# Designs tried in a protein design run: designed miniproteins, single chains, continued (2). Part 41

Each design is a single chain, and the fold is of that chain. pLDDT is the mean over its residues in the fold that is shown.

## One batch from the design tools (miniprotein)

Design m5402
Fold by ESMFold2-Fast:
Structure m5402 (fold): chain A 72 residues (1-72)
Amino acid sequence: ALDTVVSLDQVEKALVRLYLEGKLSPEQASAIGKALSKLGPEVTIRQVAEIMREHGVSDETIEALIAILLEL
């Protein structure tokens, strides 16, 4: 699961959903988006989770993101 490759478009959709649910601050969403864009158009779920942890996102919110990405 964590080695699953996802597009930045899929990740951006998941991040927007979590932001609208109040689970990410605007600062977290912006910083995470910028960090992910440096990795190219495709990322692993592991890379997304690690960047989210670096930006202070809770493990519960990271697990919710992983669930959303696996649905897409």
Scores: mean pLDDT 83

Design m5403
Fold by ESMFold2-Fast:
Structure m5403 (fold): chain A 93 residues (1-93)
Amino acid sequence: ELENILKEFKEQLSSIFEPEDIEELIELLKELYKALEEGDNEKVQEIVDKLVEKIIKAMEKLSSEEQRKLAEELNKIMDSTLKKIEEIIKKKK
């Protein structure tokens, strides 16, 4: 299930961000999944903060108009992705 979530996330961002930025976000989501599996709440928060920072940095490469238009969409994509990851963890534990 995680692989499908990551695939959907990559596809949703492919028109917005550069491949390198998307790959870094995918790696952070994999680290988040591992931290959630381990029950390390402090590490989970650190990784979430890194994800937010990485998205902001990737957004800075876009024009101000594109940033404004896409910010709401990106927040929805991120929120949806994180909720799906949490649901997988809840079903396993």
Scores: mean pLDDT 79

Design m5404
Fold by ESMFold2-Fast:
Structure m5404 (fold): chain A 90 residues (1-90)
Amino acid sequence: ASAEVEKALKELEAWFKEKKKEIETAIKNGDFQKAMKILQEMQRRNLEVMSKMKALAEKSGDQSSLEAVNKAQEKLDAGIKALIKKINEA
């Protein structure tokens, strides 16, 4: 994959890891409004970064970058879905 795509995906995954901890702390403190706001920010940034990286990969014809974006999107979408479930069940 291109260095730009790899760097963007790595930075997004690291940021998601931090935000997941913030959501878990907010849930522990009973601050569900804060947890929901963080979740919405994660969803927005995920869509923005994935859209941009997919467009770059498609324009360059770099199949390995497209595969990297698709794999990262599936992983992060699954993570968001798990966090939504956790907030709703708490």
Scores: mean pLDDT 84

Design m5405
Fold by ESMFold2-Fast:
Structure m5405 (fold): chain A 95 residues (1-95)
Amino acid sequence: MILVIRMQVMHALGLLERAAKTVSEEAQKYVKKAQEYLRQAIIYLDQGDLQGALKAVEKAIEYARKAAELDPDNEDIREALRLAEETKRQLELLM
């Protein structure tokens, strides 16, 4: 279960890394913040801290939504946001 959640976070990170290369400078700031929080979520998951992972994912969702508002046609941001929201739901079910 945790391994699947971790893989989803890693996939979302890869999508945001691709998005960072093509978005505006304003959107790139939010994409990078979302990536920082998803990396923190992985660290918390590896430590077994589900509460820490959930809070980190919630912050990543907040910043990814801001990036999506600035670049609504970017499919990588949209898919990363979908995966992050799914990860949040799965973490809430484990708590």
Scores: mean pLDDT 88

Design m5406
Fold by ESMFold2-Fast:
Structure m5406 (fold): chain A 66 residues (1-66)
Amino acid sequence: ISKESLERAIELLRAAGAPQSTLDFLEFLRDNVDLSKEELLERQREAIEQGLYTAVGVVESMLLQQ
């Protein structure tokens, strides 16, 4: 996933009324697109713990590109 694709996803989700917690999480991923597999796995756990299922899907997509 590229920074540009994450920025676009954030814009679409914001327009759709996504919770600020989901938007904040995705903005973190946007600013850190070069995270290692280990860091991405940690972020996936955090998203699951917080119930951010949309963000879980984004992290999973990033992991599949590793």
Scores: mean pLDDT 76

Design m5407
Fold by ESMFold2-Fast:
Structure m5407 (fold): chain A 64 residues (1-64)
Amino acid sequence: SHEERLAYLRAGYEALKAALGERAARQLVIDEALSGGSTLSREELEAIEDPEELLRVLARHVRL
């Protein structure tokens, strides 16, 4: 479950990064997480500099 969710998020992030660039991809996955009822704030998510750690956190805390 967690591994499958992380794989799905990683695939989506890589597709967005290829199309729009890393900065825009980060902002879009954070915006989607917040819209989806993230238990973490925007400030907390934006503080995570490493993309892989951001995706791991999203896989644990987002309802998606």
Scores: mean pLDDT 78

Design m5408
Fold by ESMFold2-Fast:
Structure m5408 (fold): chain A 94 residues (1-94)
Amino acid sequence: SRAEELKERAVRYAEEGDTVKALLEIALLVELGAEELAREAARESVRLALEREGLLDEFSEEEIEEHAERVFEEAKKIAENPTAEQKAQMEALR
């Protein structure tokens, strides 16, 4: 339930264009051990970002997956070693 809530919040922030908060919610999913949901949130965030820019049709599914993996890896790095600012924001988002 908590993992599903974090995924919903990540997607909502991505829809609003708040890519920083979306990334931090994905990092919280990684910290929780919900890696599959974190990957799904990363994919949805990438699709929403491309859709907002009108670029979704210009990227293949493979390119979208590659971008989503990069977002997931960034979230994983944040979960493992957050900056002081990221740590404070993640605690506020818990």
Scores: mean pLDDT 85

Design m5409
Fold by ESMFold2-Fast:
Structure m5409 (fold): chain A 68 residues (1-68)
Amino acid sequence: SDSSYRGIQAMIRSGPSQQQMDDRAQQMADSTGDPRMYPLFQQFRNDPDNQQVQDQIRQIIDQVRQRE
């Protein structure tokens, strides 16, 4: 959801540890079942304003919601 995405952005802005970022990336990969989530989160950490990466993350989340 938008709320979850805002939480991720806030975490990145607060300067989380590498371990916290890795744990979050792994959790998202596991919950979505999409291995692309891990590298996308690493890229998002390095460039949080990258719209293409943001759109890809949102698209994966939306696809998972549609599967329910």
Scores: mean pLDDT 68

Design m5410
Fold by ESMFold2-Fast:
Structure m5410 (fold): chain A 86 residues (1-86)
Amino acid sequence: SEAEKLKKEIEEAIKEIKENPEEFSRQARELLPSFEEGMAEAKKNKEDYTEKQYKILELYYEMLKALAEGDIEKAIEYLKKIKELV
């Protein structure tokens, strides 16, 4: 299923983040401004999302913030929460 594929992708992302945390922190810092603009737009159109979809979006944003701050352990915890929801 698509959900099982996404779960495997999340597990692989966790492994890659553990192996190269500096690179993922750098990428998160580059992505964060654009993602924050997207989050502001999503918040204005919250009704276009299911509760689950919006929660995953919020958790992904928190994960990117944690990565950008170099808090790898916290970022992985958010990815695990996303995995539970998909």
Scores: mean pLDDT 87

Design m5411
Fold by ESMFold2-Fast:
Structure m5411 (fold): chain A 99 residues (1-99)
Amino acid sequence: MEKDKKAIKELIEKLGLESEDELVDYILRVSDAVVRGESIDEAREIKKLFEEAAKKYDSPLISELSTLIGHLIRASEEGDEGMALIVRWSIKMVLEKMK
């Protein structure tokens, strides 16, 4: 729990955001773009930042989000719209656990 909060705070600062709500909105916006085949390079940069933060703080939540972003990128690149929508829904569910 505390490890997740530290990782989240560093991601907010590194992305130039002001709050957890802005981080949630940003992740969902990028996820929606990736479902449409847009912002793939931006999503890869986000995945890398999340992997680094998860490793630094030993955050299981941010590690899970990084993995899901990777699955979303792959589904989009393969043209698997059904899988991309499922992964996007999973990302939203994980973000809703960030209270």
Scores: mean pLDDT 86

Design m5412
Fold by ESMFold2-Fast:
Structure m5412 (fold): chain A 96 residues (1-96)
Amino acid sequence: ELRKKAKELADEAIDLVSKAINEGTKYVPEAIEKLKEAAETLKKEKSLSGGAKLMESAAEVLEEVSKEPTSIMTEASLGMVGIAAAVLKRVLEKLL
């Protein structure tokens, strides 16, 4: 059950992260939304509250990107998106 949910969340988040990398800041707000949805889904399973916190951390990283000045945001967004993807992969490895 949790394994299937984790895979679905991963697939959605990774797709959005990939699109954010390709399209720049266009997909950052949507990726943040998906990471927050992932955290809420994981919170429904009390045994996985740690995973939810990691998803929230990933969302916070991307949220900081969306608050950056436009000129620096492109460079920072790729770095932050990469960090968020790495956090998500670590969460999935724990869940799977």
Scores: mean pLDDT 63

Design m5413
Fold by ESMFold2-Fast:
Structure m5413 (fold): chain A 65 residues (1-65)
Amino acid sequence: SIDDLVSRIDELVRRSDQLTTQLNAARAAGDRQTVRRLTLEEASVTVEIMRLYVQLQVLKQQQAR
């Protein structure tokens, strides 16, 4: 359902926020290797969020008919 997709997106956004906190800490420490790793992990989470947004758009289009 749309509500289920919204809940899953919210969970991924929370995970993204946790990664952002870790990334900011790594940047403050000047740890460029950790910054690179966390940036790639953040990109992976972003791709998953985008996939769910596409699914949400399809369901909304089906309901608009």
Scores: mean pLDDT 85

Design m5414
Fold by ESMFold2-Fast:
Parts: C-alpha cells; sequence; structure tokens
Structure m5414 (fold): chain A 87 residues (1-87)
C-alpha cells in the first residue's frame, strides 16, 4: 500500500511540473492553433492530477485495492500519453 501511495504522489508531482511547463508555453505562444492544443493538454493534465488525487484518498481510506489499482493504471497511462504528446 505505502509504495503505491509514494508512486502516485511522484506521478502527481511530475504532472504538476508538466502543467507549469505547458502554461509557460501557452503564455509564449502566438499561434492560435498551438494555444488551443496547449490549453487542451493543460486541461487533460489537470483532470489526470484530480483522478490520481482521488485514487490517493481512496487508498488512504483502505478501499478495495483491485478497483483502486485499475483506476491508477488508467490515470498512469493518461499521464504517459500526455508526456509523449508534449516531449
Amino acid sequence: MEKMIESIEKTIEELKKLKEELKKKLEESTDPEEQKKLQQLIEDVEATIKALEEVLERLKKGEDNSKVAAEYTAAQLRAIGLKLDYE
């Protein structure tokens, strides 16, 4: 349980850093198409952070590990996709 909590917290911190980087790129961008893409990515990152924070709270409450693991896997795959789209 503890190792899963630490992994989720690390992923949340990485996504928070990605969000700040995307916000800086949005502020520097002059292309409307790029601005829309960056704004969508920021929203997706924020949604993924929220999902991971909900998973973290459920783990701390001692909820069913199987359901929590499935939700964590989905959120982690979304996080990887967001990084690949930007990096």
Scores: mean pLDDT 75

Design m5415
Fold by ESMFold2-Fast:
Structure m5415 (fold): chain A 70 residues (1-70)
Amino acid sequence: SGRSAGLGALAAGQIGLEAAQAGDAKSGRGGYMTGVRGGEEAIASGDEEGIRLGRQGLEVARQALALAGA
Protein backbone atom coordinates (compact mmCIF):
# COMPACT_ATOMS: atom_id res chain seq x y z
CA SER A 1 0.00 0.00 0.00
CA GLY A 2 0.99 3.65 -0.32
CA ARG A 3 1.26 4.00 3.44
CA SER A 4 3.56 0.95 3.69
CA ALA A 5 5.74 2.25 0.84
CA GLY A 6 5.94 5.67 2.52
CA LEU A 7 6.88 4.19 5.91
CA GLY A 8 9.53 2.06 4.20
CA ALA A 9 10.93 5.08 2.36
CA LEU A 10 11.17 7.10 5.59
CA ALA A 11 12.87 4.21 7.43
CA ALA A 12 15.35 3.65 4.57
CA GLY A 13 16.13 7.36 4.39
CA GLN A 14 16.72 7.57 8.15
CA ILE A 15 18.98 4.48 8.14
CA GLY A 16 20.92 5.96 5.20
CA LEU A 17 21.29 9.30 6.97
CA GLU A 18 22.57 7.64 10.16
CA ALA A 19 25.04 5.56 8.11
CA ALA A 20 26.30 8.68 6.28
CA GLN A 21 26.67 10.51 9.61
CA ALA A 22 28.85 7.59 10.80
CA GLY A 23 31.02 7.90 7.66
CA ASP A 24 29.51 4.95 5.75
CA ALA A 25 28.94 6.59 2.36
CA LYS A 26 28.02 3.29 0.67
CA SER A 27 25.18 2.57 3.12
CA GLY A 28 24.19 6.25 3.01
CA ARG A 29 23.76 6.06 -0.77
CA GLY A 30 21.94 2.72 -0.40
CA GLY A 31 19.45 4.30 1.98
CA TYR A 32 18.99 7.16 -0.48
CA MET A 33 18.26 4.75 -3.37
CA THR A 34 15.75 2.69 -1.35
CA GLY A 35 14.15 5.83 0.11
CA VAL A 36 13.67 7.44 -3.32
CA ARG A 37 12.12 4.28 -4.81
CA GLY A 38 9.72 3.84 -1.88
CA GLY A 39 8.89 7.54 -1.72
CA GLU A 40 8.04 7.73 -5.42
CA GLU A 41 5.91 4.56 -5.10
CA ALA A 42 4.06 6.05 -2.11
CA ILE A 43 3.37 9.32 -3.96
CA ALA A 44 2.21 7.44 -7.09
CA SER A 45 -0.23 5.37 -4.94
CA GLY A 46 -2.57 8.37 -4.48
CA ASP A 47 -2.96 7.46 -0.79
CA GLU A 48 -3.04 10.70 1.24
CA GLU A 49 -0.96 9.39 4.16
CA GLY A 50 1.36 7.52 1.78
CA ILE A 51 2.00 10.75 -0.15
CA ARG A 52 2.80 12.61 3.09
CA LEU A 53 5.17 9.87 4.33
CA GLY A 54 6.71 9.45 0.87
CA ARG A 55 7.51 13.17 0.66
CA GLN A 56 9.12 13.03 4.11
CA GLY A 57 11.11 9.94 3.05
CA LEU A 58 12.37 11.69 -0.10
CA GLU A 59 13.53 14.67 1.97
CA VAL A 60 15.47 12.48 4.44
CA ALA A 61 16.89 10.43 1.52
CA ARG A 62 18.20 13.64 -0.09
CA GLN A 63 19.89 14.59 3.21
CA ALA A 64 21.55 11.16 3.31
CA LEU A 65 22.88 11.57 -0.25
CA ALA A 66 24.18 15.10 0.43
CA LEU A 67 26.06 13.96 3.54
CA ALA A 68 27.37 10.76 1.85
CA GLY A 69 29.01 12.90 -0.85
CA ALA A 70 26.78 11.86 -3.76
Scores: mean pLDDT 83

Design m5416
Fold by ESMFold2-Fast:
Structure m5416 (fold): chain A 85 residues (1-85)
Amino acid sequence: SVQDQVQQLVDQLKEQTSKAKTLRELLDLINDTIQQIEQLGKQNGLETEVFTDIKDGKIVITIQLRDPETGETYSFTLELPLPPP
């Protein structure tokens, strides 16, 4: 399913970001993954909305995919540690 494909991309991002040494590297990985998810959503007729927050030394990313025909929404949340300042 599309939800399984999105979850796989989220899981891959979490593993890749564990090796990020700078905020720039972390943000580049996040942006690349978001673009892949947006493309996947668009190909499957889903609307993608992404929310980001910085809290307690972490970047919190919430990805919502909405089916405009059914109104169903699928939510994925990812918490990534910030590299040291």
Scores: mean pLDDT 82

Design m5417
Fold by ESMFold2-Fast:
Structure m5417 (fold): chain A 82 residues (1-82)
Amino acid sequence: GLKEIEEAALKALQAAAEAGVSLEDIQEAADYILKGLEALEEGDIEKAIEHFEKARAILAAGGASEEALAALDEAIEIAKKL
């Protein structure tokens, strides 16, 4: 549910920060994750996935580890099953 998506997304941000992704990129990705979570609360799953995919692209471009990206991919897959 929403809690599992939030936990996976937060794990992705933490792992990305530990891998050396810049604070600016972490903050931008976190903003998209927050928008995605808000869209899920409104029932707009398609918009939520779009926001999570934007967060993923920012983290990937910023040099996030495969482990960090996998955590965000888990959040996206859980959202798709709602």
Scores: mean pLDDT 87

Design m5418
Fold by ESMFold2-Fast:
Structure m5418 (fold): chain A 100 residues (1-100)
Amino acid sequence: MSKEQLKEDLKNEIKAVAELAKELKKLIEEKGTQDREVVLRATALAITATGVVFLAELSGEDIDKAKEINKLALKLVQAISKGDEKEALKLADEIVELAE
């Protein structure tokens, strides 16, 4: 793999995390934290955020940012599992701000 390709893949995955977080925020506002679709989308976000860390470590770029995105995504999954809608919405906004 070229470093240029890894950097492009990293940028695309960070953008995907931002879009997933925006979509998840909207679903939480419409359906609440206990909806199956919200839980599945939160799981997809956490998996994608983990992939961002892997790509950042391989490319040598945005490692601290990638780790913080992953940390926030895991906290968001925990907030959803606890039914903490206010915390979940706050964490989704923090992920979007960090990823943009």
Scores: mean pLDDT 86

Design m5419
Fold by ESMFold2-Fast:
Structure m5419 (fold): chain A 65 residues (1-65)
Amino acid sequence: SDDEVARVVRRQSEETGGLRTALEHEVGPVSLGDTIRIDGPRTVSLRLADDGLPVFDRVTTRVLP
């Protein structure tokens, strides 16, 4: 239903917004659909689905011991 879709979208937007804010603190302004590289082995990819919903394409964090 529309109510359930709205709830899921809101939750995803909140999660995406939180990650975006954290990334902006590290590297500056970012946009959905960008692959963001942070100094070192940290990489985050964000994309929009066909219907415009925010989706995490891939989050990769690699730390060499």
Scores: mean pLDDT 46

Design m5420
Fold by ESMFold2-Fast:
Structure m5420 (fold): chain A 80 residues (1-80)
Amino acid sequence: SEEEQKERAISAMEGLVEYAKENKITSEEAEELLKRLEELKDKFPKEVYEIMAKALKEIIENPEKAYEILKKALEEIKKL
């Protein structure tokens, strides 16, 4: 269901937020995450996918802001 897909996205994003809190995410790592997300596109509701993809694209341009970008994206997904 879309609800189950959303819950999986929230779980994945919570993991990325926790990782980004303690570790740097590089532009190269964000590019690999975006590639992986594109391979899993059909596993997410469209709006959830678009929020996640936008966040990863923003991290590619501003890797130093990864934690803040991911936290904002997680909150946006939770509000859907």
Scores: mean pLDDT 85

Design m5421
Fold by ESMFold2-Fast:
Structure m5421 (fold): chain A 65 residues (1-65)
Amino acid sequence: SDAELRAALEAAFPAGAAGAHAALSAGQNKDQATRAGWEALARALRTHGLDVDADAARELAQRLG
């Protein structure tokens, strides 16, 4: 449902931001940090059972990093 998607995104976006910030703090460049962020977001979406949305996020990570 849209409400379940919203709840998953509210959890996934902070996870994505944390992943990107951790990569930057580790000395990784912008492309590596962007990829790390999308991979973290994809993992969070999978944890909420949104496998299709997680696969889309991982494809976006592959294109941007």
Scores: mean pLDDT 77

Design m5422
Fold by ESMFold2-Fast:
Structure m5422 (fold): chain A 75 residues (1-75)
Amino acid sequence: MEPPVITIYIPESLADRVEEIREKAAAWAEANGLKLGEIVLLPTEEEAIAKGLAESQALRDKNLDFLEKLGAELR
């Protein structure tokens, strides 16, 4: 049984923190029974949210949950 792969979309304003975000995303994905795919940088937070919502139905809520938790930790 292979875990589902999740793509994480983040705003380009966080590009300098991508390694930190990758570590957090990998830990979060493992805790949620997911495998981290790629981290995609988008120009704005709104575009990152829109891309997360455009993912498969099964992964939309997971992308939003991660972004909310990331925002809480990174402010």
Scores: mean pLDDT 68

Design m5423
Fold by ESMFold2-Fast:
Formats: C-alpha cells, sequence, structure tokens
Structure m5423 (fold): chain A 103 residues (1-103)
C-alpha cells in the first residue's frame, strides 16, 4: 500500500496536480510540505543536479527525524514540464505506533 500511495502522489505531481498530491497525503495521515524548484532554461541534467543538491541538504535532517523521533518521512518528486519546475513533497507521517509485539 505504501508503494501504491507514493506512485499515486508521484503521478499527481507529474501532472502538476500539487493540490491533489497534498490532499492524498493528508487523507493517509501525513502532514505535507511542498517545495518548488525552478528549472526553467536548464537541461534535465542540470535540473537533476539541483534536485540532488536539495536532497543532500535535506536528507540528514529527515533521517534524524526518522531515527530519533520515530516519524515516518516520505518524499515524492514530480516534474512539471509546462512550468519547468521540480516539485518535492515531503510527507511526515504519524509517529510509529508502539510495536505491540514488545508488549
Amino acid sequence: MLDELLDRIQELLDRGDNDGAIRLAEEHGYSSELETLDTSGVSRTEANERLGLWMTGRLPGLRRLMEEDGITVLLAVGYNPAEQTINVLTMRGPPRPPDLREL
């Protein structure tokens, strides 16, 4: 189910339906933050490099949230060719329920 959710969010972002992607994430209990990277006038390679730099700066903080706070963090990335933008949706899930097998 998680992979199906991510695939649907990815497809919505690729269509430029950012509001639909946010709504779908929130319906599944994720708080969402959308960041738009302007890639107008650059090649797909340069656009991917911009995304890579953004991820390099964000991933350590997101990993810390997952490891220290037990928060599920999902990332979905879409490209809107009409606007020439990369849209990154960061989704923070509810805290993992306590592992009931340890109770």
Scores: mean pLDDT 73

Design m5424
Fold by ESMFold2-Fast:
Structure m5424 (fold): chain A 83 residues (1-83)
Amino acid sequence: SREELVEEIGLKLRLIGAREDIRFFPKRARKTSSLSEEEIRRLVEELRERLREVERMWEEGEPVEVIVERLAEITRRILEAIA
């Protein structure tokens, strides 16, 4: 549902800075945006893709400073899109 997609975005953004091997959280309905379900789904897909790219960069030995900057950019983009 739309609310589940919004919750997924929130959980992923919270976990980005920690780089933890946490793949699940209790799912709860949350409404924070006027975005349509399709727009939220696109944001979730973009977030998943960008996080996977960052994970590959980390595994390939990219400098931590580059990884942190990329995570910050992803977070900023998603938060601005939700607002």
Scores: mean pLDDT 62

Design m5425
Fold by ESMFold2-Fast:
Structure m5425 (fold): chain A 81 residues (1-81)
Amino acid sequence: SLEEILERFMSTLSPKEQEVLKEVYKLILELKKKGYSKEEILRAATEKILELSRKYNLSEESTVKLLSAARETVDELTKEE
């Protein structure tokens, strides 16, 4: 489930990484409500993670974890499409 995915990732993330994931999750939900395609949502989430990773000087490992979390979130949210 979406809740299981988020809980699993949140438990492995630092406080700063958790803040980034929460912001990205909010963006994903907003774009889904606006009718954007799975591909457009994934691209926007990826761009947001890269932007925030640069802004907060996150490691490559942190960035990869956040990208994986976003991908699994979008996949779960759009699995009926």
Scores: mean pLDDT 82

Design m5426
Fold by ESMFold2-Fast:
Structure m5426 (fold): chain A 80 residues (1-80)
Amino acid sequence: MMTMREAAEKYSVEELADMLQEAYLNNAPLRTQIRYAVLLQGKIFLEEGKGELKDPFTGKPIAEVEIDELVEAVLKRLES
């Protein structure tokens, strides 16, 4: 499974912003919207050298957190 570092390197910030906007406008599933949102934010943090900051949902460094684990953690908090 891809870490934030691996997944974020696959796309540019501009591509992720476009994908998030497209998912929102097309009423994509909430999981899909959250996936692009966390990828976009994670990409920005990695480019700013903030990959060692701990993600509040998993407690893992942002660079090392698994994307699917982070998405599920965010979804669970929204269900609360």
Scores: mean pLDDT 81

Design m5427
Fold by ESMFold2-Fast:
Structure m5427 (fold): chain A 94 residues (1-94)
Amino acid sequence: SENRKKMLLLAAKYLLDHVRRLIEAGRPLPSLEELKQNAIDLLELYAKIMNMEVTEEDRKAAEKIAELIYESAERGVFDWEELLPKIEKIIEEA
C-alpha cells in the first residue's frame, strides 16, 4: 500500500516536471494519449526498480493522474503542492 503510493507519486512528479520542462522550452503540450502512455511507462519503470508488481488498478490510477496533469498543464499550472492532494485522492480511490 505505502510502497504503491510512493511508486505512483514518483511517476506523477516525474511526468509533471517533464511536461513543465517541455512547455518552458516552447514545446507543445503532448497529447492526452501520449501522456497516459508515459505515465504507465514511468509506473512500470519505478515498479521494476522497487521490485513491485503493477496491477491493472495501478495502471488506471496512472492514466487518471496523466489526465489531471494534462488538464492542469492546459491551465498553465505546474504546482506540485496544489496537485499532490488530488493525485493522492486518485491513488486512494484506485
Scores: mean pLDDT 88

Design m5428
Fold by ESMFold2-Fast:
Structure m5428 (fold): chain A 73 residues (1-73)
Amino acid sequence: LRELIDAAAKAALEAQREGATKEQIEKRLVALGLSPAVAKTVANAVTLMRKAGIEASLEQIRAVLLNALDAEA
């Protein structure tokens, strides 16, 4: 699980840097093993941060992932 969270956070960060769409980020996260609901929450947060001109840190993305996973539990 920790390895999945780390991999997902890195994938989301790279996708944000590449300017990937929300749907592209969701697809990458689902491919890593996240549920569609969690992937959608993370992709939405990362996309909103990018639109606000904020480059997310790994720590910020991990926090979003943990909150999304907790909400799904």
Scores: mean pLDDT 77

Design m5429
Fold by ESMFold2-Fast:
Structure m5429 (fold): chain A 56 residues (1-56)
Amino acid sequence: QIQQLQQQLQQLSSEGSQLKKEKQTSDDKQRQAIDKKIDAIKKKITDLDFKISDAA
């Protein structure tokens, strides 16, 4: 269902936003780890967005 995919998209977007905020207050080592997590989330968001577009 589109609603479930949209809910997952919103959750991932919220996670990404929180990680970006943490990155601003983190040291260099933590920033590298956060960047990897943000990149993984962006990939998942892109995949979900494609599924939502295909389902609509």
Scores: mean pLDDT 77

Design m5430
Fold by ESMFold2-Fast:
Structure m5430 (fold): chain A 62 residues (1-62)
Amino acid sequence: MLENIKKAYETEKDPRIRKILKLIVEYGLKGTTVEDIAKELGVSPREAAALLTEALHRALKL
């Protein structure tokens, strides 16, 4: 799982999704909250949750 996230980070062209993947690689999935993503990207918690779901979908092909 973590290797799939690293590979997705290396190939991702969307800077917002790439930043989310970097946070997950750095802090782990449990250490990466929607609130942390919202703060880092300057977006609402709702948008951060949607972007996190998209990042995981792209990385894990869920």
Scores: mean pLDDT 78

Design m5431
Fold by ESMFold2-Fast:
Structure m5431 (fold): chain A 87 residues (1-87)
Amino acid sequence: SSLEELKNKVSLYFVGVMTYFADGDRAAAREIFEKLIALLEENNLPEAAKIVRETQERVEAEDDPARVREIVVEAHKRVIEILEKKS
């Protein structure tokens, strides 16, 4: 897939994670994290995949919804920056 298609899919997964955590659906959020990690690995982006794995660990341990949102938003920005450096 093109870089733009990859960036769009990554962004949709990050929005999905944030939405499911806000709804209290941790199982759906976990599934989206796993899909995002697999997508990044399939596109040979190990640094981005590592950021997402560390983000999953942090948000699963976090009870403050505002902090969960902050962690996810920061991870999304970092992953997009990595993708843009490849263009």
Scores: mean pLDDT 86

Design m5432
Fold by ESMFold2-Fast:
Structure m5432 (fold): chain A 75 residues (1-75)
Amino acid sequence: LEAELEETEARLERAKKELEEAKKDLAAAREALAARPDDRAAVKALIAASLRLIGDEFEIELLEKRIEELKKELG
């Protein structure tokens, strides 16, 4: 259980770093679309970046919930 907690916490740290990268990609995609509002490629990039951010946020939520459950099991 403690080893599983440490592993899950390490996974959460990686997921948080991925979320920060996803936020940067989303900001870049928004900036590109603002510069080129009719660019279909820029629109697709923004949609892709937005979906990635949502996925990353959901993964972090699941990992945080799992850590809470593991801590509850440990005492």
Scores: mean pLDDT 82

Design m5433
Fold by ESMFold2-Fast:
Structure m5433 (fold): chain A 72 residues (1-72)
Amino acid sequence: MEMEEKRKKLAELDELLKNDPEKALELSKDDWAARARALFKLKKWDEVIELVSEVEGIPKEVVREEIERDLP
């Protein structure tokens, strides 16, 4: 029941990530993974590294190396 609404919101969030990543960031406030994707789309690499490091308990250096492959 509630799962269908969550799936629709995720699809809407994916569309916003493509067209308006700032709004996607605001809507994903309670979802760290969606927030990380929005920050990545906005090219805020330092904020992505900080968020992932805090959530997963991985050192920032390790997270940076993982993201480095996708950095411009």
Scores: mean pLDDT 69

Design m5434
Fold by ESMFold2-Fast:
Structure m5434 (fold): chain A 63 residues (1-63)
Amino acid sequence: VSVTAAELAKIPGIGEATARRVLDRLKAGASSAEVAVTLMTEDGLSPETARAVKRLIEEASRR
């Protein structure tokens, strides 16, 4: 996956610490859907923000 912490941090509601956790989960083999669910359930992010993260990960995987 070629998504970066800087790209993730541009999403409203995503800080640098949250962006790093997203990258760590992806490096551990988590899917974009699993990351989105974890952001909503553990990090307390809105479904809209989690959907934006999932979309960015999927777009980055197509590069």
Scores: mean pLDDT 78

Design m5435
Fold by ESMFold2-Fast:
Structure m5435 (fold): chain A 72 residues (1-72)
Amino acid sequence: LAEEALRLAEEAGRLAGEAEETGDLKAAQMGVELGRKAIELGEQAGDSAAVAAGRSALHEAERALRKVEEQL
């Protein structure tokens, strides 16, 4: 669970960066979804570090989503 949460957080951050570079709305949306899932799995694992990583990745993905939406 914690390992999976960290993997999803890393992927969410990667998608956020990709969305900022390319303007890809779907990448930004997927980043947000994976960031939320990372938080959920981290909470289920009881791992506060995994939850923190998920929240950080979600914040980056939400920022990327807003930036992409503003450019539409």
Scores: mean pLDDT 81

Design m5436
Fold by ESMFold2-Fast:
Parts: sequence; C-alpha cells; structure tokens
Structure m5436 (fold): chain A 77 residues (1-77)
Amino acid sequence: PLPVLSPEQQKELEELLEEAKKRAEEAGLSERKKEAMLRAVRSYHISLAMTPDEEKRQQLREELKRQLEAILKTPEL
C-alpha cells in the first residue's frame, strides 16, 4: 500500500501530469519520452508522499524539474 497524498498535493500532481503531457505534445516528443516523463512524475508522487519535511519536498520539486529537462535533452539514440 502506497502513502496517500493530501488533496492539495494530489492537485499539484494532476497539474504536473497535464503540463508534462501538453509540453510533450507541443514539442512533438516520441512516445518513449512521453512515457519517461510520466514515469518521472509518478516517482516524484511516491517520493513526496514519503517525505513529511516541507524543505525536502521543495528539493524533490527541483529534482523533478531536473529529471524532466534531462529526458527532454536526451537524444533518441
């Protein structure tokens, strides 16, 4: 069983997922990169749920941004 997010955290996750989908579609990303982005957001969701410290939650947000940029910059081959 996974930890449960607060309603506010759940809304933030939904917004991030929608932004990731829109950005991927606008950029014409491959399905693999889209899946990688969604996977990164999911990992962030789980990490955030396990992290009660607000300061560390801020760090997780920065880590997610870094991961998303890395996925976008990574070449297909």
Scores: mean pLDDT 73

Design m5437
Fold by ESMFold2-Fast:
Structure m5437 (fold): chain A 67 residues (1-67)
Amino acid sequence: GVEEAAEILSKEFGISKDKARKAVEMAIELLKQGYTKDEAAMLISHRLGISLKAALKAVELAEELLR
């Protein structure tokens, strides 16, 4: 679920669990709205102040959850 995805993201990139959870939740919503993976990652990176690599990982984790 979202909590497990947030824990993975937090541990891999050294970001807070709160910020990681927001990144995963934002990725889910942007993907549901029809944004591409790259567009979603850029928006998340800008809005949350996390690296593009961390944002891309959040999008990948969100895609797994939307399966």
Scores: mean pLDDT 87

